Designed miniproteins, single chains. Designs and how they scored, part 28

Each design is a single chain, and the fold is of that chain. pLDDT is the mean over its residues in the fold that is shown.

## One batch from the design tools (miniprotein)

Design m1009
Fold by ESMFold2-Fast:
Structure m1009 (fold): chain A 94 residues (1-94)
Amino acid sequence: SARELAEGAALAFEKAIEAVKNGDVRSAMVYATAAAILLVGALLESTDPEQRELFEKALEEVKKGLDALDQGNYEEAIKHFEKAAELAREAARL
């Protein structure tokens, strides 16, 4: 279900944030990418316009987080992944 995929994405973002804090950039990229794949799956399964908008916003935050991570801006990467996780959880509650 879109809800289960969104909950999975939020957990993957938490793992990405933990990896960034531990200096493990490779694991952070893997977890953030896995979260993005789960969010795309959730978007494809969702028929609720409000839920779909939240998934689209979460995907935008993932892109910004990955870009920040690539640039070595770890604090910005964490902020974007935290926002993506919040949006995914909000969507999961609809």
Scores: mean pLDDT 90

Design m1010
Fold by ESMFold2-Fast:
Structure m1010 (fold): chain A 68 residues (1-68)
Amino acid sequence: MIEVKVEELANGEIVVTIRIGDEEHVFVAESKEEAIAQLEAARRHYEARGDAEMAEAFRKAIEAVKKM
């Protein structure tokens, strides 16, 4: 199961936590725009490698950031 949590810190930094089964990935970006750019780069990387589960996880993270 893929779970995504997005938080904005008081200084404007965006923290994105992606949980895939027992694995947890944490991204910290200086802005919403930077977070989206970093997550899109990761999604494309996993799509190119045929890792559909990782690509879907980063796709959900991008949507969560965009909805903030």
Scores: mean pLDDT 82

Design m1011
Fold by ESMFold2-Fast:
Structure m1011 (fold): chain A 65 residues (1-65)
Amino acid sequence: SLAELRAQIAQLVAEGKRRLDARDFAGLNEVIAQLRELAAQSKGGVKATIDEVIATLEREKARLS
């Protein structure tokens, strides 16, 4: 369902932030890979939201690396 998809995205966003705070870039890459899989299964606004989250995490990773 859309509600389950949104909950899964929220959990991955929280996990990604936790990995960034810990400077665990290997773990962050795993979270980004899971978000990319969800984006591939998504359409429209949900896909755009996931793509934006991925871009934000990649940008923060680059800043901290």
Scores: mean pLDDT 87

Design m1012
Fold by ESMFold2-Fast:
Structure m1012 (fold): chain A 85 residues (1-85)
Amino acid sequence: GGQAVRLINDASSYASNGDIQRAQQLLQQALQIPGIPDDIRQQLQQALQQTTPQGVVDGTNQAMQTALRSDNQVVRDQARRIIGG
């Protein structure tokens, strides 16, 4: 479960540097991970539809905020670890 959150964070970093293609590839990889919550899955799909670096960053930030409030403890703990370090 935690691997999906790591991929979302990495996608945000690539998007921030203007590398939308790599960001989208990482988001597609995150969507292939079983057991991610449906609300996060929907936000990742929305982020994939963004065509600007800022749009992808905004989408991934929304997904990370959802992960921090997730009912899935593994997802929540991983998001806290990434943001706190």
Scores: mean pLDDT 82

Design m1013
Fold by ESMFold2-Fast:
Structure m1013 (fold): chain A 79 residues (1-79)
Amino acid sequence: AEDELFVAAQRDPDPELVYRATRYLLRQNIEVRKARGEEVTPEDVVRLGEEIASQLPDPKAREAAVRAGRDIAEEVKKK
């Protein structure tokens, strides 16, 4: 759940695990916001991915989190 990214960063900063954890967190955030009647734009998703990345000390983990945000934003944009 929400702690998956934090656990991955601590135990093994594997960019692939950070990427998958960040995608999961972003999708959950989007669903919660939609359930509240909030509009979620591709730009909102990119910003959230960047906010997650800013909290990560490892440059490769930060890059993976930013990439996850961009990929989820492209999924939102195709609607």
Scores: mean pLDDT 75

Design m1014
Fold by ESMFold2-Fast:
Structure m1014 (fold): chain A 72 residues (1-72)
Amino acid sequence: SAAAEAARLAELERRTREFAERKARELGAGEELARLLLEAFRVARDAELGKISEEEAEARGAELEARIEALL
């Protein structure tokens, strides 16, 4: 059902946020890196679900990768 799928995606979002926060702490780059990692994962997820075009996902991904790299 749509409700079950929404619940599954919400749980994945929660896990992704937790993972991003943990990785940011390990790398010492703080909340900014955690936020960018979460955004990158959301872009990948939305592309997988067909919510955004492949071109848009590639453009957003490249911008986020550049910002993440600048923090490392």
Scores: mean pLDDT 78

Design m1015
Fold by ESMFold2-Fast:
Structure m1015 (fold): chain A 65 residues (1-65)
Amino acid sequence: SELEKVREEIRKLNEELRRAAEAGASPQTIGDLLKRIAEALSKIPGRQGLADRYRTLAERLRKLA
């Protein structure tokens, strides 16, 4: 289903986020991944609040030098 595809996308993005963090990726790179996770989360009913929190964190990280 469409929802299962979104859940799989989130699973893959979380794995990419974990690897990026372990590799010491820049705050901007981590922020970009968090933004992509937030966008995917917004497609899941009932996850809007979680999506908003991830989006806010992503924007803060993306603005770091």
Scores: mean pLDDT 83

Design m1016
Fold by ESMFold2-Fast:
Structure m1016 (fold): chain A 70 residues (1-70)
Amino acid sequence: LDFVIESLEKMIEVDPNNAAAWAGLGEALEQQGKLKEAAEYYRKAAELYRQQGKDDNAARMEAKAEELLA
């Protein structure tokens, strides 16, 4: 899991607009029980997906963030 987080962080360093990498960080942090941080990363992924016209992916990420903060 830590290796996955490190790899995703490097992907974001190379391409900060990689919505999938932000979503992956959210998922990894969710698995670690860091729900607030996971929600923030899911929201970042949602914003990037919307900017890319991927509204279905954005809605899914936003729903995940809201569920974690409920």
Scores: mean pLDDT 82

Design m1017
Fold by ESMFold2-Fast:
Structure m1017 (fold): chain A 56 residues (1-56)
Amino acid sequence: KEKEAKELLKKAEKYVEEGDFDKAEKELAKAMELAKDLPQEKRDEILSEAQKIYEK
């Protein structure tokens, strides 16, 4: 699940680079749903990576 969440984050990052923020947000939402089943420390890491994607 952690690896799957990170793959969704990478997909979201590519959509942001392409300027498709709507698709990026959908992929981020899927990653966040997977993250809720992870330990809090791993959830925090995924959330931090997702926030960095918004900066691109």
Scores: mean pLDDT 75

Design m1018
Fold by ESMFold2-Fast:
Structure m1018 (fold): chain A 65 residues (1-65)
Amino acid sequence: DEELLKKAGELIRKGMLALEKGNYEEAIKLFEKAIELAKKIKDEKKRELLITIAEIGIEEAKKKL
C-alpha cells in the first residue's frame, strides 16, 4: 500500500510539472495513470485524496486545451 501511495504521488507530481510547462495532454495521461494506481490503495482516505487531486489536475489540463 505504501509503495502504491509513493508511485501514485510521483505520477501526480509529474502531472503537475507537465501542467506547469503547458504539456496538457501529457499531464492528463500522468494523472490518469495516478488514478489507476490510486484505485488499488486499501486506505480509503488516502485513496480518495489522491484520486481527487488527480481528477482536479485533469480538469485544469482540459480547460487549457
Scores: mean pLDDT 86

Design m1019
Fold by ESMFold2-Fast:
Structure m1019 (fold): chain A 56 residues (1-56)
Amino acid sequence: SDEAAQHLIKGVNAYNNGDYKTAAEHFRKALELDPDLLSAPTVEEWLREAEKKAKS
């Protein structure tokens, strides 16, 4: 879960910097490593928004 937590932090930092593609990659990796994050809708929502913004 430490690896999942690090990907979460990197994803949030990338998202805040406007690097939505990198943010989406890190959020996907965090969810892959720790599926319990799906019980918290926040991370899945962040991934969806990052993917949407990356397409722009």
Scores: mean pLDDT 78

Design m1020
Fold by ESMFold2-Fast:
Structure m1020 (fold): chain A 65 residues (1-65)
Amino acid sequence: SEAEKALEQAKKALENGDYETAVRYAGRALSLDPDNEEALKLLEEALKKMGYTPSVEAVRRAVRA
């Protein structure tokens, strides 16, 4: 599915140190499946690598904005 493809791209980007791309794809996966715990964890991990510490509420609001 599109969500699974986005999640895989996010993992690869994170492994390559491309945190901006990891955030984009993890956010895409979460947008397609808001209840996807793995996508949420990847998004949080990538954001932390970039120096951000978002709350779960802030992340959910961002994918709706």
Scores: mean pLDDT 75

Design m1021
Fold by ESMFold2-Fast:
Structure m1021 (fold): chain A 59 residues (1-59)
Amino acid sequence: KLEELREEIEKKLEENNGFLSNKELQEIAERFGVSVSTVKRLANSILGMKHAKEVLKKR
């Protein structure tokens, strides 16, 4: 399922202040058996959702 992939992307984004290099994207893609474009789309989605949720989040 995509949940483990999302968790790994979130951890890497937090470690790198919201940035993932092409090398890191490729490594994640290989570990989960997905394409680099899939990882990029998920990372962008996570960043967008995180921004929206943080604005709406109470405490």
Scores: mean pLDDT 71

Design m1022
Fold by ESMFold2-Fast:
Structure m1022 (fold): chain A 66 residues (1-66)
Amino acid sequence: SNLEKAIKKLEEAGMFEAAENLKKVKEIAKDPKIIAQLEIGADLLLEGKMTLEAFADAVKKLLKEL
């Protein structure tokens, strides 16, 4: 999935905390709105339309909503 690719991209960039945060959101998120935001962010990151830093911040905010 694009979420798995986003995790790998974060790990390859040395953003290990952000990668772990994304894994946590992926495993525990049950709200369809949170899941949709996460998937949109992952797609934008993989397309080069979002920076790694912006995506990491978005994931951290989503994890806080859980």
Scores: mean pLDDT 82

Design m1023
Fold by ESMFold2-Fast:
Structure m1023 (fold): chain A 60 residues (1-60)
Amino acid sequence: AEEHFRKGEEAFREGRYEEAVRHYSEALRLDPEHEEARELLRETLGRMGGEGVADSYLAG
């Protein structure tokens, strides 16, 4: 969980939002209670295509 969260943060800082989404999603798959990963995933998806996209990923 922590490794994927860190990789997501690194990808987010580099502007690689697709990679950040993938890593944050894996962190949440391993630890669904990881609030920071959930917030950053939502933020990343919002920056890519708006809030509706984030809802689809988080709820699906």
Scores: mean pLDDT 72

Design m1024
Fold by ESMFold2-Fast:
Structure m1024 (fold): chain A 69 residues (1-69)
Amino acid sequence: GAEEARRLLEEAEELIREAERTKDPALIKQAGVLIHRAYELALEAGDEELVERAERLSKRALQLATKYL
């Protein structure tokens, strides 16, 4: 549900912050998995704010992945 999506996005945001610091591609990939799951859950819950949050974080992860993956 929405609570699970929010939790996954918070975990993904932390992984992205660490990936920016360490440039570790494994952290970017792990964040991507969490973002994808959060996006699915947000869509199922009809939570537009969480959908938008997942999309924004996905774009950030993709930008980072383009440099290091």
Scores: mean pLDDT 84

Design m1025
Fold by ESMFold2-Fast:
Structure m1025 (fold): chain A 69 residues (1-69)
Amino acid sequence: VDPGLLAPGVVDALIRLLTSPDPEVRIKAARALGEIGDPRAIGPLQTVLANDPDPEVREAAAEALRRIG
């Protein structure tokens, strides 16, 4: 079975958390998406890297993108 089938709900939830008003939540979501490595997160993480006002959130998004590819 495709590994992505085991994590679709988690990936979708984490992508939604990237838009949280809490920067700590956005950092945790970005890191978790990087650990999972699902390419569906690439677009949302690129948006965070380009637009997030918090430098720690942008760093987490950059690290996640590096891990995914």
Scores: mean pLDDT 79

Design m1026
Fold by ESMFold2-Fast:
Structure m1026 (fold): chain A 95 residues (1-95)
Amino acid sequence: SELDEIEKKIEELYEEMRKNKNDPKKNAELAEEIAELLEKLLENSDLSPSTRELVEILIEVAKEAAKKGMTFEEFEEELRRRLEEARRARAAARA
C-alpha cells in the first residue's frame, strides 16, 4: 500500500541520518524529507488519537531539526524528551 511505502521511506531516511550523523547539512535535508512524509502519512491514514499525537511530535521535532541544523544525536535527544513528556502527560491524565 502507499502507507507501507511511506513507512519504508521514513525508515530508510532515518537510517541515512544515522549513517551521516556528523553531517548537519545532510541531516537537515533528511529531517525535512521525513517531516514531509510524516505529514503525508497523517493526511492519508486513520490513526488512533494517541498514534496521531506521537506522529505530530515526530513532525515537530523533524522540522525543528531541519530549521536548526541539528545533529543526529541532538535530533534523537529532542525526540526522546518530547516523547517522555507525552508519556508523563498521559500517565497524569489517568490519575
Scores: mean pLDDT 79

Design m1027
Fold by ESMFold2-Fast:
Structure m1027 (fold): chain A 67 residues (1-67)
Amino acid sequence: MEDGRARYEAERAAALAAAGLPADAGVRGLGEAGRVVASPERVELLREIGEELRKIGDEIQEELEKL
C-alpha cells in the first residue's frame, strides 16, 4: 500500500515548499535559524539527505501501518 507513503511524501513536499528550503524535512529548526542562499551544489547535497530522510519516514510510516 502506497497511501501512507504518498501522504508522508506530500506533507514533506508541502513543508519544504512552505519553508522555501530544499530537503529541509529533517532540519526544519536549523533552517529557520540559519536560512542562507543555497548554492546548486548544496541543494544537491540537501536533496540526497532529503531522500534518505524520506526512506526513514517511510520505514516509520510502515511500522505505524503495521500497528
Scores: mean pLDDT 60

Design m1028
Fold by ESMFold2-Fast:
Structure m1028 (fold): chain A 86 residues (1-86)
Amino acid sequence: AEELAREAAELLRRAAELDPERRADLLALADAVLDALGQPDAAERLRVLAEGLREWAAEAEDPETAELLREAARLAEEAAERLEAA
């Protein structure tokens, strides 16, 4: 779970470099993904973050940014599933 969340955060940091307008928000989301791991409701938080990332990906004008956001959402959701299975 922690490895997947870290990969998701790294993809969000890469998306932030491609999107200067949303840079601060994307960096905050990367921090939120990692912070979720320390919470008792980590799986629920990661699922909510994944849904938000999918919505942002659908609205993204740049295809590279959209792909990074979709992959980050997938990794966050997989991290949530693994936390629930543990």
Scores: mean pLDDT 81

Design m1029
Fold by ESMFold2-Fast:
Structure m1029 (fold): chain A 68 residues (1-68)
Amino acid sequence: SAVERARKIIEEGDKKVDELQRKLAESTDPEEQERLRKEIQNLVVKAVAEALTLIGDEIDRELAARRA
C-alpha cells in the first residue's frame, strides 16, 4: 500500500539522517559540518515530501472511489 511505501521512505531516510548526524558529530571541519547539515535538511525535506505525496494520492483515489 501507499502507507507501507511511505513508511519505508521515512525509515530509510531516518537511517541516512542518523549516519549523517554521526558524521557531523565527529567532524572538525566547519565546511564539512555545513555540508552535512545541508544534506540532512535536504534529505528530511525530500523524504517527507515523497511520503506525503504517496499518502495524499492514495487519499484522493479513495475519496474519488467513495464518491462514485
Scores: mean pLDDT 81

Design m1030
Fold by ESMFold2-Fast:
Structure m1030 (fold): chain A 75 residues (1-75)
Amino acid sequence: KVEEVRKHLLEAGRALENGDREQAIKHLEKAIELSDDPEVKEHLRRAIEAVKAGDDIAARQALTEAYRLVLKIEE
């Protein structure tokens, strides 16, 4: 379950590096759907908003913060 969230976060990051905004948003939305942690969901929503606004720096920052939280929960 948490492993699937992590997988989608990694795929979203790769999509952002490739400039594929549609794929990045899809993976971020899937991570929100699969996550039970409200803090992770808030960071992922901010990442989606940043991607839609074309703010790659903010998008990568929000994604990194969400990923860091998921790693702490995963244990």
Scores: mean pLDDT 80

Design m1031
Fold by ESMFold2-Fast:
Structure m1031 (fold): chain A 85 residues (1-85)
Amino acid sequence: MKYHKITIKVNDKLTIDVIFTEKKLSEEEAKELLKELYGKEFKVEKVGEGVFLAKLSEGEFVIVADKSAEEEVQKVVNELIEKYK
């Protein structure tokens, strides 16, 4: 599957990886992609239509979404920034 990854270093407490995929994924497909990329299984949370969030560690998150969900991704990023102020 074609994807591209962007890493956003917000501050010393928060880093967010964003993975944009070529097509909208199911929750199971998002879990499989994260296992492939990070080498272990993560709990994924559906945070928007075709937008999934996983916590990698304290203050480290990954968002998986398709290209059409950029506005939903931005909303999730802003919510994480607010939480880690």
Scores: mean pLDDT 83

Design m1032
Fold by ESMFold2-Fast:
Structure m1032 (fold): chain A 88 residues (1-88)
Amino acid sequence: MTPEEAERIAAELRERVDSLREKVQKAKENGSPEEIEKVIEEARKFADEGTRLAAEGSPEVAQAVSGYIGEVTRLIEEAEKILEEKKK
């Protein structure tokens, strides 16, 4: 893998994390349990995909992916908290 490929992958992951953050924020505002569950599912799918990329990719890709997985995990935790509050 070239440094340019690693940078491209990192940029793509950053955009996806930003999109997920916006979806979590929208779910807070709209408050639908179904919408929140969909956001959690999308975020978990992203984390799984990231884990696979880290295992198959270069050390540089693995390092970048680890950072994004951490952020996505925090977004999942936030969304799960919102979902619990809406169910109570």
Scores: mean pLDDT 76

Design m1033
Fold by ESMFold2-Fast:
Structure m1033 (fold): chain A 87 residues (1-87)
Amino acid sequence: MELTPEEKAVLEKAIEEGDRLAVRLHLAGQTEEANRIAKLVKDLAEGKLTDEQVEELAKRLGFSDEEIERLKRGVEALKAQGKPLKL
């Protein structure tokens, strides 16, 4: 079963905002932090994040508790399909 539109939207939002954050951190000279965020975004798109890693990324992106729970459900659905997210 494919991702629901809401699950896809929250995953795409997390990836887009995470990539933007990683670029901003890199430009600010925070290279280690930028690389950490970029890896979390890549692992998110590949369905490799744990719930704890999803919470870490989402909190850094300023997501609400409701958005964090939606993102966790999106990641579980992505893992269940066994394929990376097609953007």
Scores: mean pLDDT 81

Design m1034
Fold by ESMFold2-Fast:
Structure m1034 (fold): chain A 55 residues (1-55)
Amino acid sequence: HMSPAEKLGYKPGMKVKKGDKIGNVTLGADGTIVRIGSDVVEIETKNRVVRFKVL
């Protein structure tokens, strides 16, 4: 069985767009997922890395 992060469909290297929903959060910018914790996702945008709590 897949890990919780894989079941959510998120993994490092995955590209995301402005308006995409990560857990219960709507993204404000395009980017790439660079790290996933148990309940957080870090996304590298063109200018910065932002963290979102997925629940």
Scores: mean pLDDT 69

Design m1035
Fold by ESMFold2-Fast:
Structure m1035 (fold): chain A 71 residues (1-71)
Amino acid sequence: MELTKRAAELVVEYARAVAAGDEEEAARLEKELAELEPKVVEAAKAASDEEKKEMLEILGKAQKEAAEILA
């Protein structure tokens, strides 16, 4: 769960960096997301159905917020 929350946080931070034109920060956040993605996938495989649903809701909200920032 904590890894999923961190991934969600990084997705929103990445969108803000892109919107601000901060190429250095965007590159840093992209690298952190790439390193975190396999760990989130592994955690999801070990998660219960209820935890998987919560993970999808957390990530979905972050993606929606990121899309709104980039609009």
Scores: mean pLDDT 82

Design m1036
Fold by ESMFold2-Fast:
Structure m1036 (fold): chain A 99 residues (1-99)
Amino acid sequence: SVDDPELQAEVNEALADIALATLARSQKSPEVRKLLLEFRDKVRELGGRIVDVTADHIVVEAPSEEVAEKIRKLAEEMNKKIQEIDPSAKPLKVEVRVV
């Protein structure tokens, strides 16, 4: 679709960000929406990239195992807070890959 691999990577990340924002907007709780968006922002700040988002699964690429562990911790904390807000909510599966 594009001939620039760097541009393709940026496009894929942007599409995943849009998908996450859409998932956040679909939440009935504004607090859950905030947690999803804060997770996105923190992943980006750590140098991670969200590369795929579905209704119950998020895939993140990390530049190192140290960053991957921090992202896994953030995902655990996010899911715990979501469960406290809505005990019936299904936890989001967050897959973290080191690249």
Scores: mean pLDDT 80

Design m1037
Fold by ESMFold2-Fast:
Structure m1037 (fold): chain A 61 residues (1-61)
Amino acid sequence: SEIEKLKKENKKYIVAEDIGGSSGRRARLLARETGAKAILPDDYSFEKVEKIKEELKKKGL
């Protein structure tokens, strides 16, 4: 699954809550600063981002 790939790459994630714009930019900047993986609506559909959020919560991530 997509989550298993993310988990292998990094233990920290930053999920943008907005479609594009400043929210996505902030998430990328924070990911660079903290070494986390950014999950952005621009890279993932809104529906996929919501599913990722739910899956991360289920896994305690």
Scores: mean pLDDT 56

Design m1038
Fold by ESMFold2-Fast:
Structure m1038 (fold): chain A 77 residues (1-77)
Amino acid sequence: DPSIEIPLKEIEELLKEALDSEEIDEEKIKKAKEIAEELKKLLEKYTPESEEKEKIIKEIDELLEKFEKEVEKKLKA
């Protein structure tokens, strides 16, 4: 589903670019979080409750959680 796959890919690319920088790019982090929140709102508003919807929301949450752990590691180093 391009309406889900494209935003997910954009989130992943922004998070990767933010971490690949020598300094953490806070603007890319902010943009990735904004896209994630918009995608969640669209799923809640226009998609019926289903296992597929729950799975996609979980994937978004897992991407953000994984990113926050990587940021914490980089800040502690």
Scores: mean pLDDT 73

Design m1039
Fold by ESMFold2-Fast:
Structure m1039 (fold): chain A 66 residues (1-66)
Amino acid sequence: AKEYLEQARKALVDGDYEKAIEYFEKAIKEDPNNAEAYWLLGAAYRRMGDREKAIEYFKKALELKK
């Protein structure tokens, strides 16, 4: 259950943002209420310069946290 999150975090640390996004999307598919996965997905998009997607995912993470 945590394997995709671990792979995503490793890719994010390695600077492989495309791979990190892929694994975070898989983690969200397994657990759609994982606020941390949405927050980290937003961080990955921000690192890639996609501000609009970053804001979208940060908002989703905050909504899940209430």
Scores: mean pLDDT 80

Design m1040
Fold by ESMFold2-Fast:
Structure m1040 (fold): chain A 65 residues (1-65)
Amino acid sequence: SMLEQQREQLLKGAEHNKRVSELLRKSSEQYRKQGLTEEAEISEQNAEEMEKKSEELLKKAQELS
């Protein structure tokens, strides 16, 4: 059904944003090891934003039940 297809898209979007946030957190750690504090902070902020987007997409998927 269209509803199931929409739910799958939201879940895939949530997974994608979570994966991106994990990569950004790893990048932030690498930047800190190199003394690139500003780049590390930007990567951390972006990771938090991606995590928030993932959570919102998960909520939307649950609401379609």
Scores: mean pLDDT 89

Design m1041
Fold by ESMFold2-Fast:
Structure m1041 (fold): chain A 66 residues (1-66)
Amino acid sequence: SAMERQREIEALLEEVEREAARLVAQGDYEGAIEYVERVLEEHRDDPVLAARLERMIASIRAALAA
C-alpha cells in the first residue's frame, strides 16, 4: 500500500540521516555528502526517494556553509 511504501521510505531516510549525522559529528562533511550521493545513485529510479535524498545533501551543504 502507499502507506507501507511511505513507512519504508521514512525508515530508509532515517537510517541514512543517522549515518550522515554520525559523519558530520566527526567533522567529515565531504564523507557525509558522498555517502548520501551513493544512496541517491542506487535509488535514482524512485523520484520521491531521490528528491528526499537530494534535500538531505542540500541540508548537509547548508550546515557546512553556516
Scores: mean pLDDT 83

Design m1042
Fold by ESMFold2-Fast:
Structure m1042 (fold): chain A 98 residues (1-98)
Amino acid sequence: SEKERKAAITFTAAALLLVAGIIESEKDNPEAAKLFREALDHLLRAMQAYDEGNKEEALKHLDRAIELLREAIKKSKNPSTAEGALQAVEEFKKLVEE
């Protein structure tokens, strides 16, 4: 539905903005910053695939982003914002699966 599509876009946009902010905050922690940048790339690819109607490709990139965010959280100095980004990505995945 249009409501579900708008919700999916909103959760993706929130996740992208949160991860971008985290990358800047973690610039002195290069190992975590690298994982967040890789997660951001996969989130952008998931959004593009979803917009193109490729649900399977979107889910593949969302799963990889979730894995990378979980690893980045373990290495982060301030994991709370990253946990919020992970939740937003998981909500986007749930909507894509429906």
Scores: mean pLDDT 81

Design m1043
Fold by ESMFold2-Fast:
Structure m1043 (fold): chain A 56 residues (1-56)
Amino acid sequence: SLEDRIAAVAARLVELQARYHEALAAGDAERAAELEREMAALSAELAALVAELAAA
C-alpha cells in the first residue's frame, strides 16, 4: 500500500541519519556527503508519496 511505502522510506531515512552521524563522528567527509545526498533524495520521495496519499 501507499502507507506501507511511506513507512518503509521513513524507516530508511532513520537508518541513514544514524549512519550519517557515525560518518561525521569518524571524520569521513566523503561518506557523510554521500549519505546526505541519499537522505535528500529519499526526503523528496517521501514528500511525493505523502502528496500522492493526500490526493487519494
Scores: mean pLDDT 88

Design m1044
Fold by ESMFold2-Fast:
Structure m1044 (fold): chain A 68 residues (1-68)
Amino acid sequence: SEVEEWFRERLAEIDKMPPEEALAALDRVSAELERWGIEHQDDPELIETLMRVAEELAKRRAEVEARL
């Protein structure tokens, strides 16, 4: 999946960042996922993938926030 590949690449880069920068980067990823959802609202398979990725993003954001 293009979305899953893109997300994995973003997470790999974010893993190298200090917590403050990582939070800002995760917020940018969240905004991009929302944009994908709006642009592809007629694609149920993509929406399902976006929902799974959004859940993983939320968990990751909480982990980073706990490190602050």
Scores: mean pLDDT 83

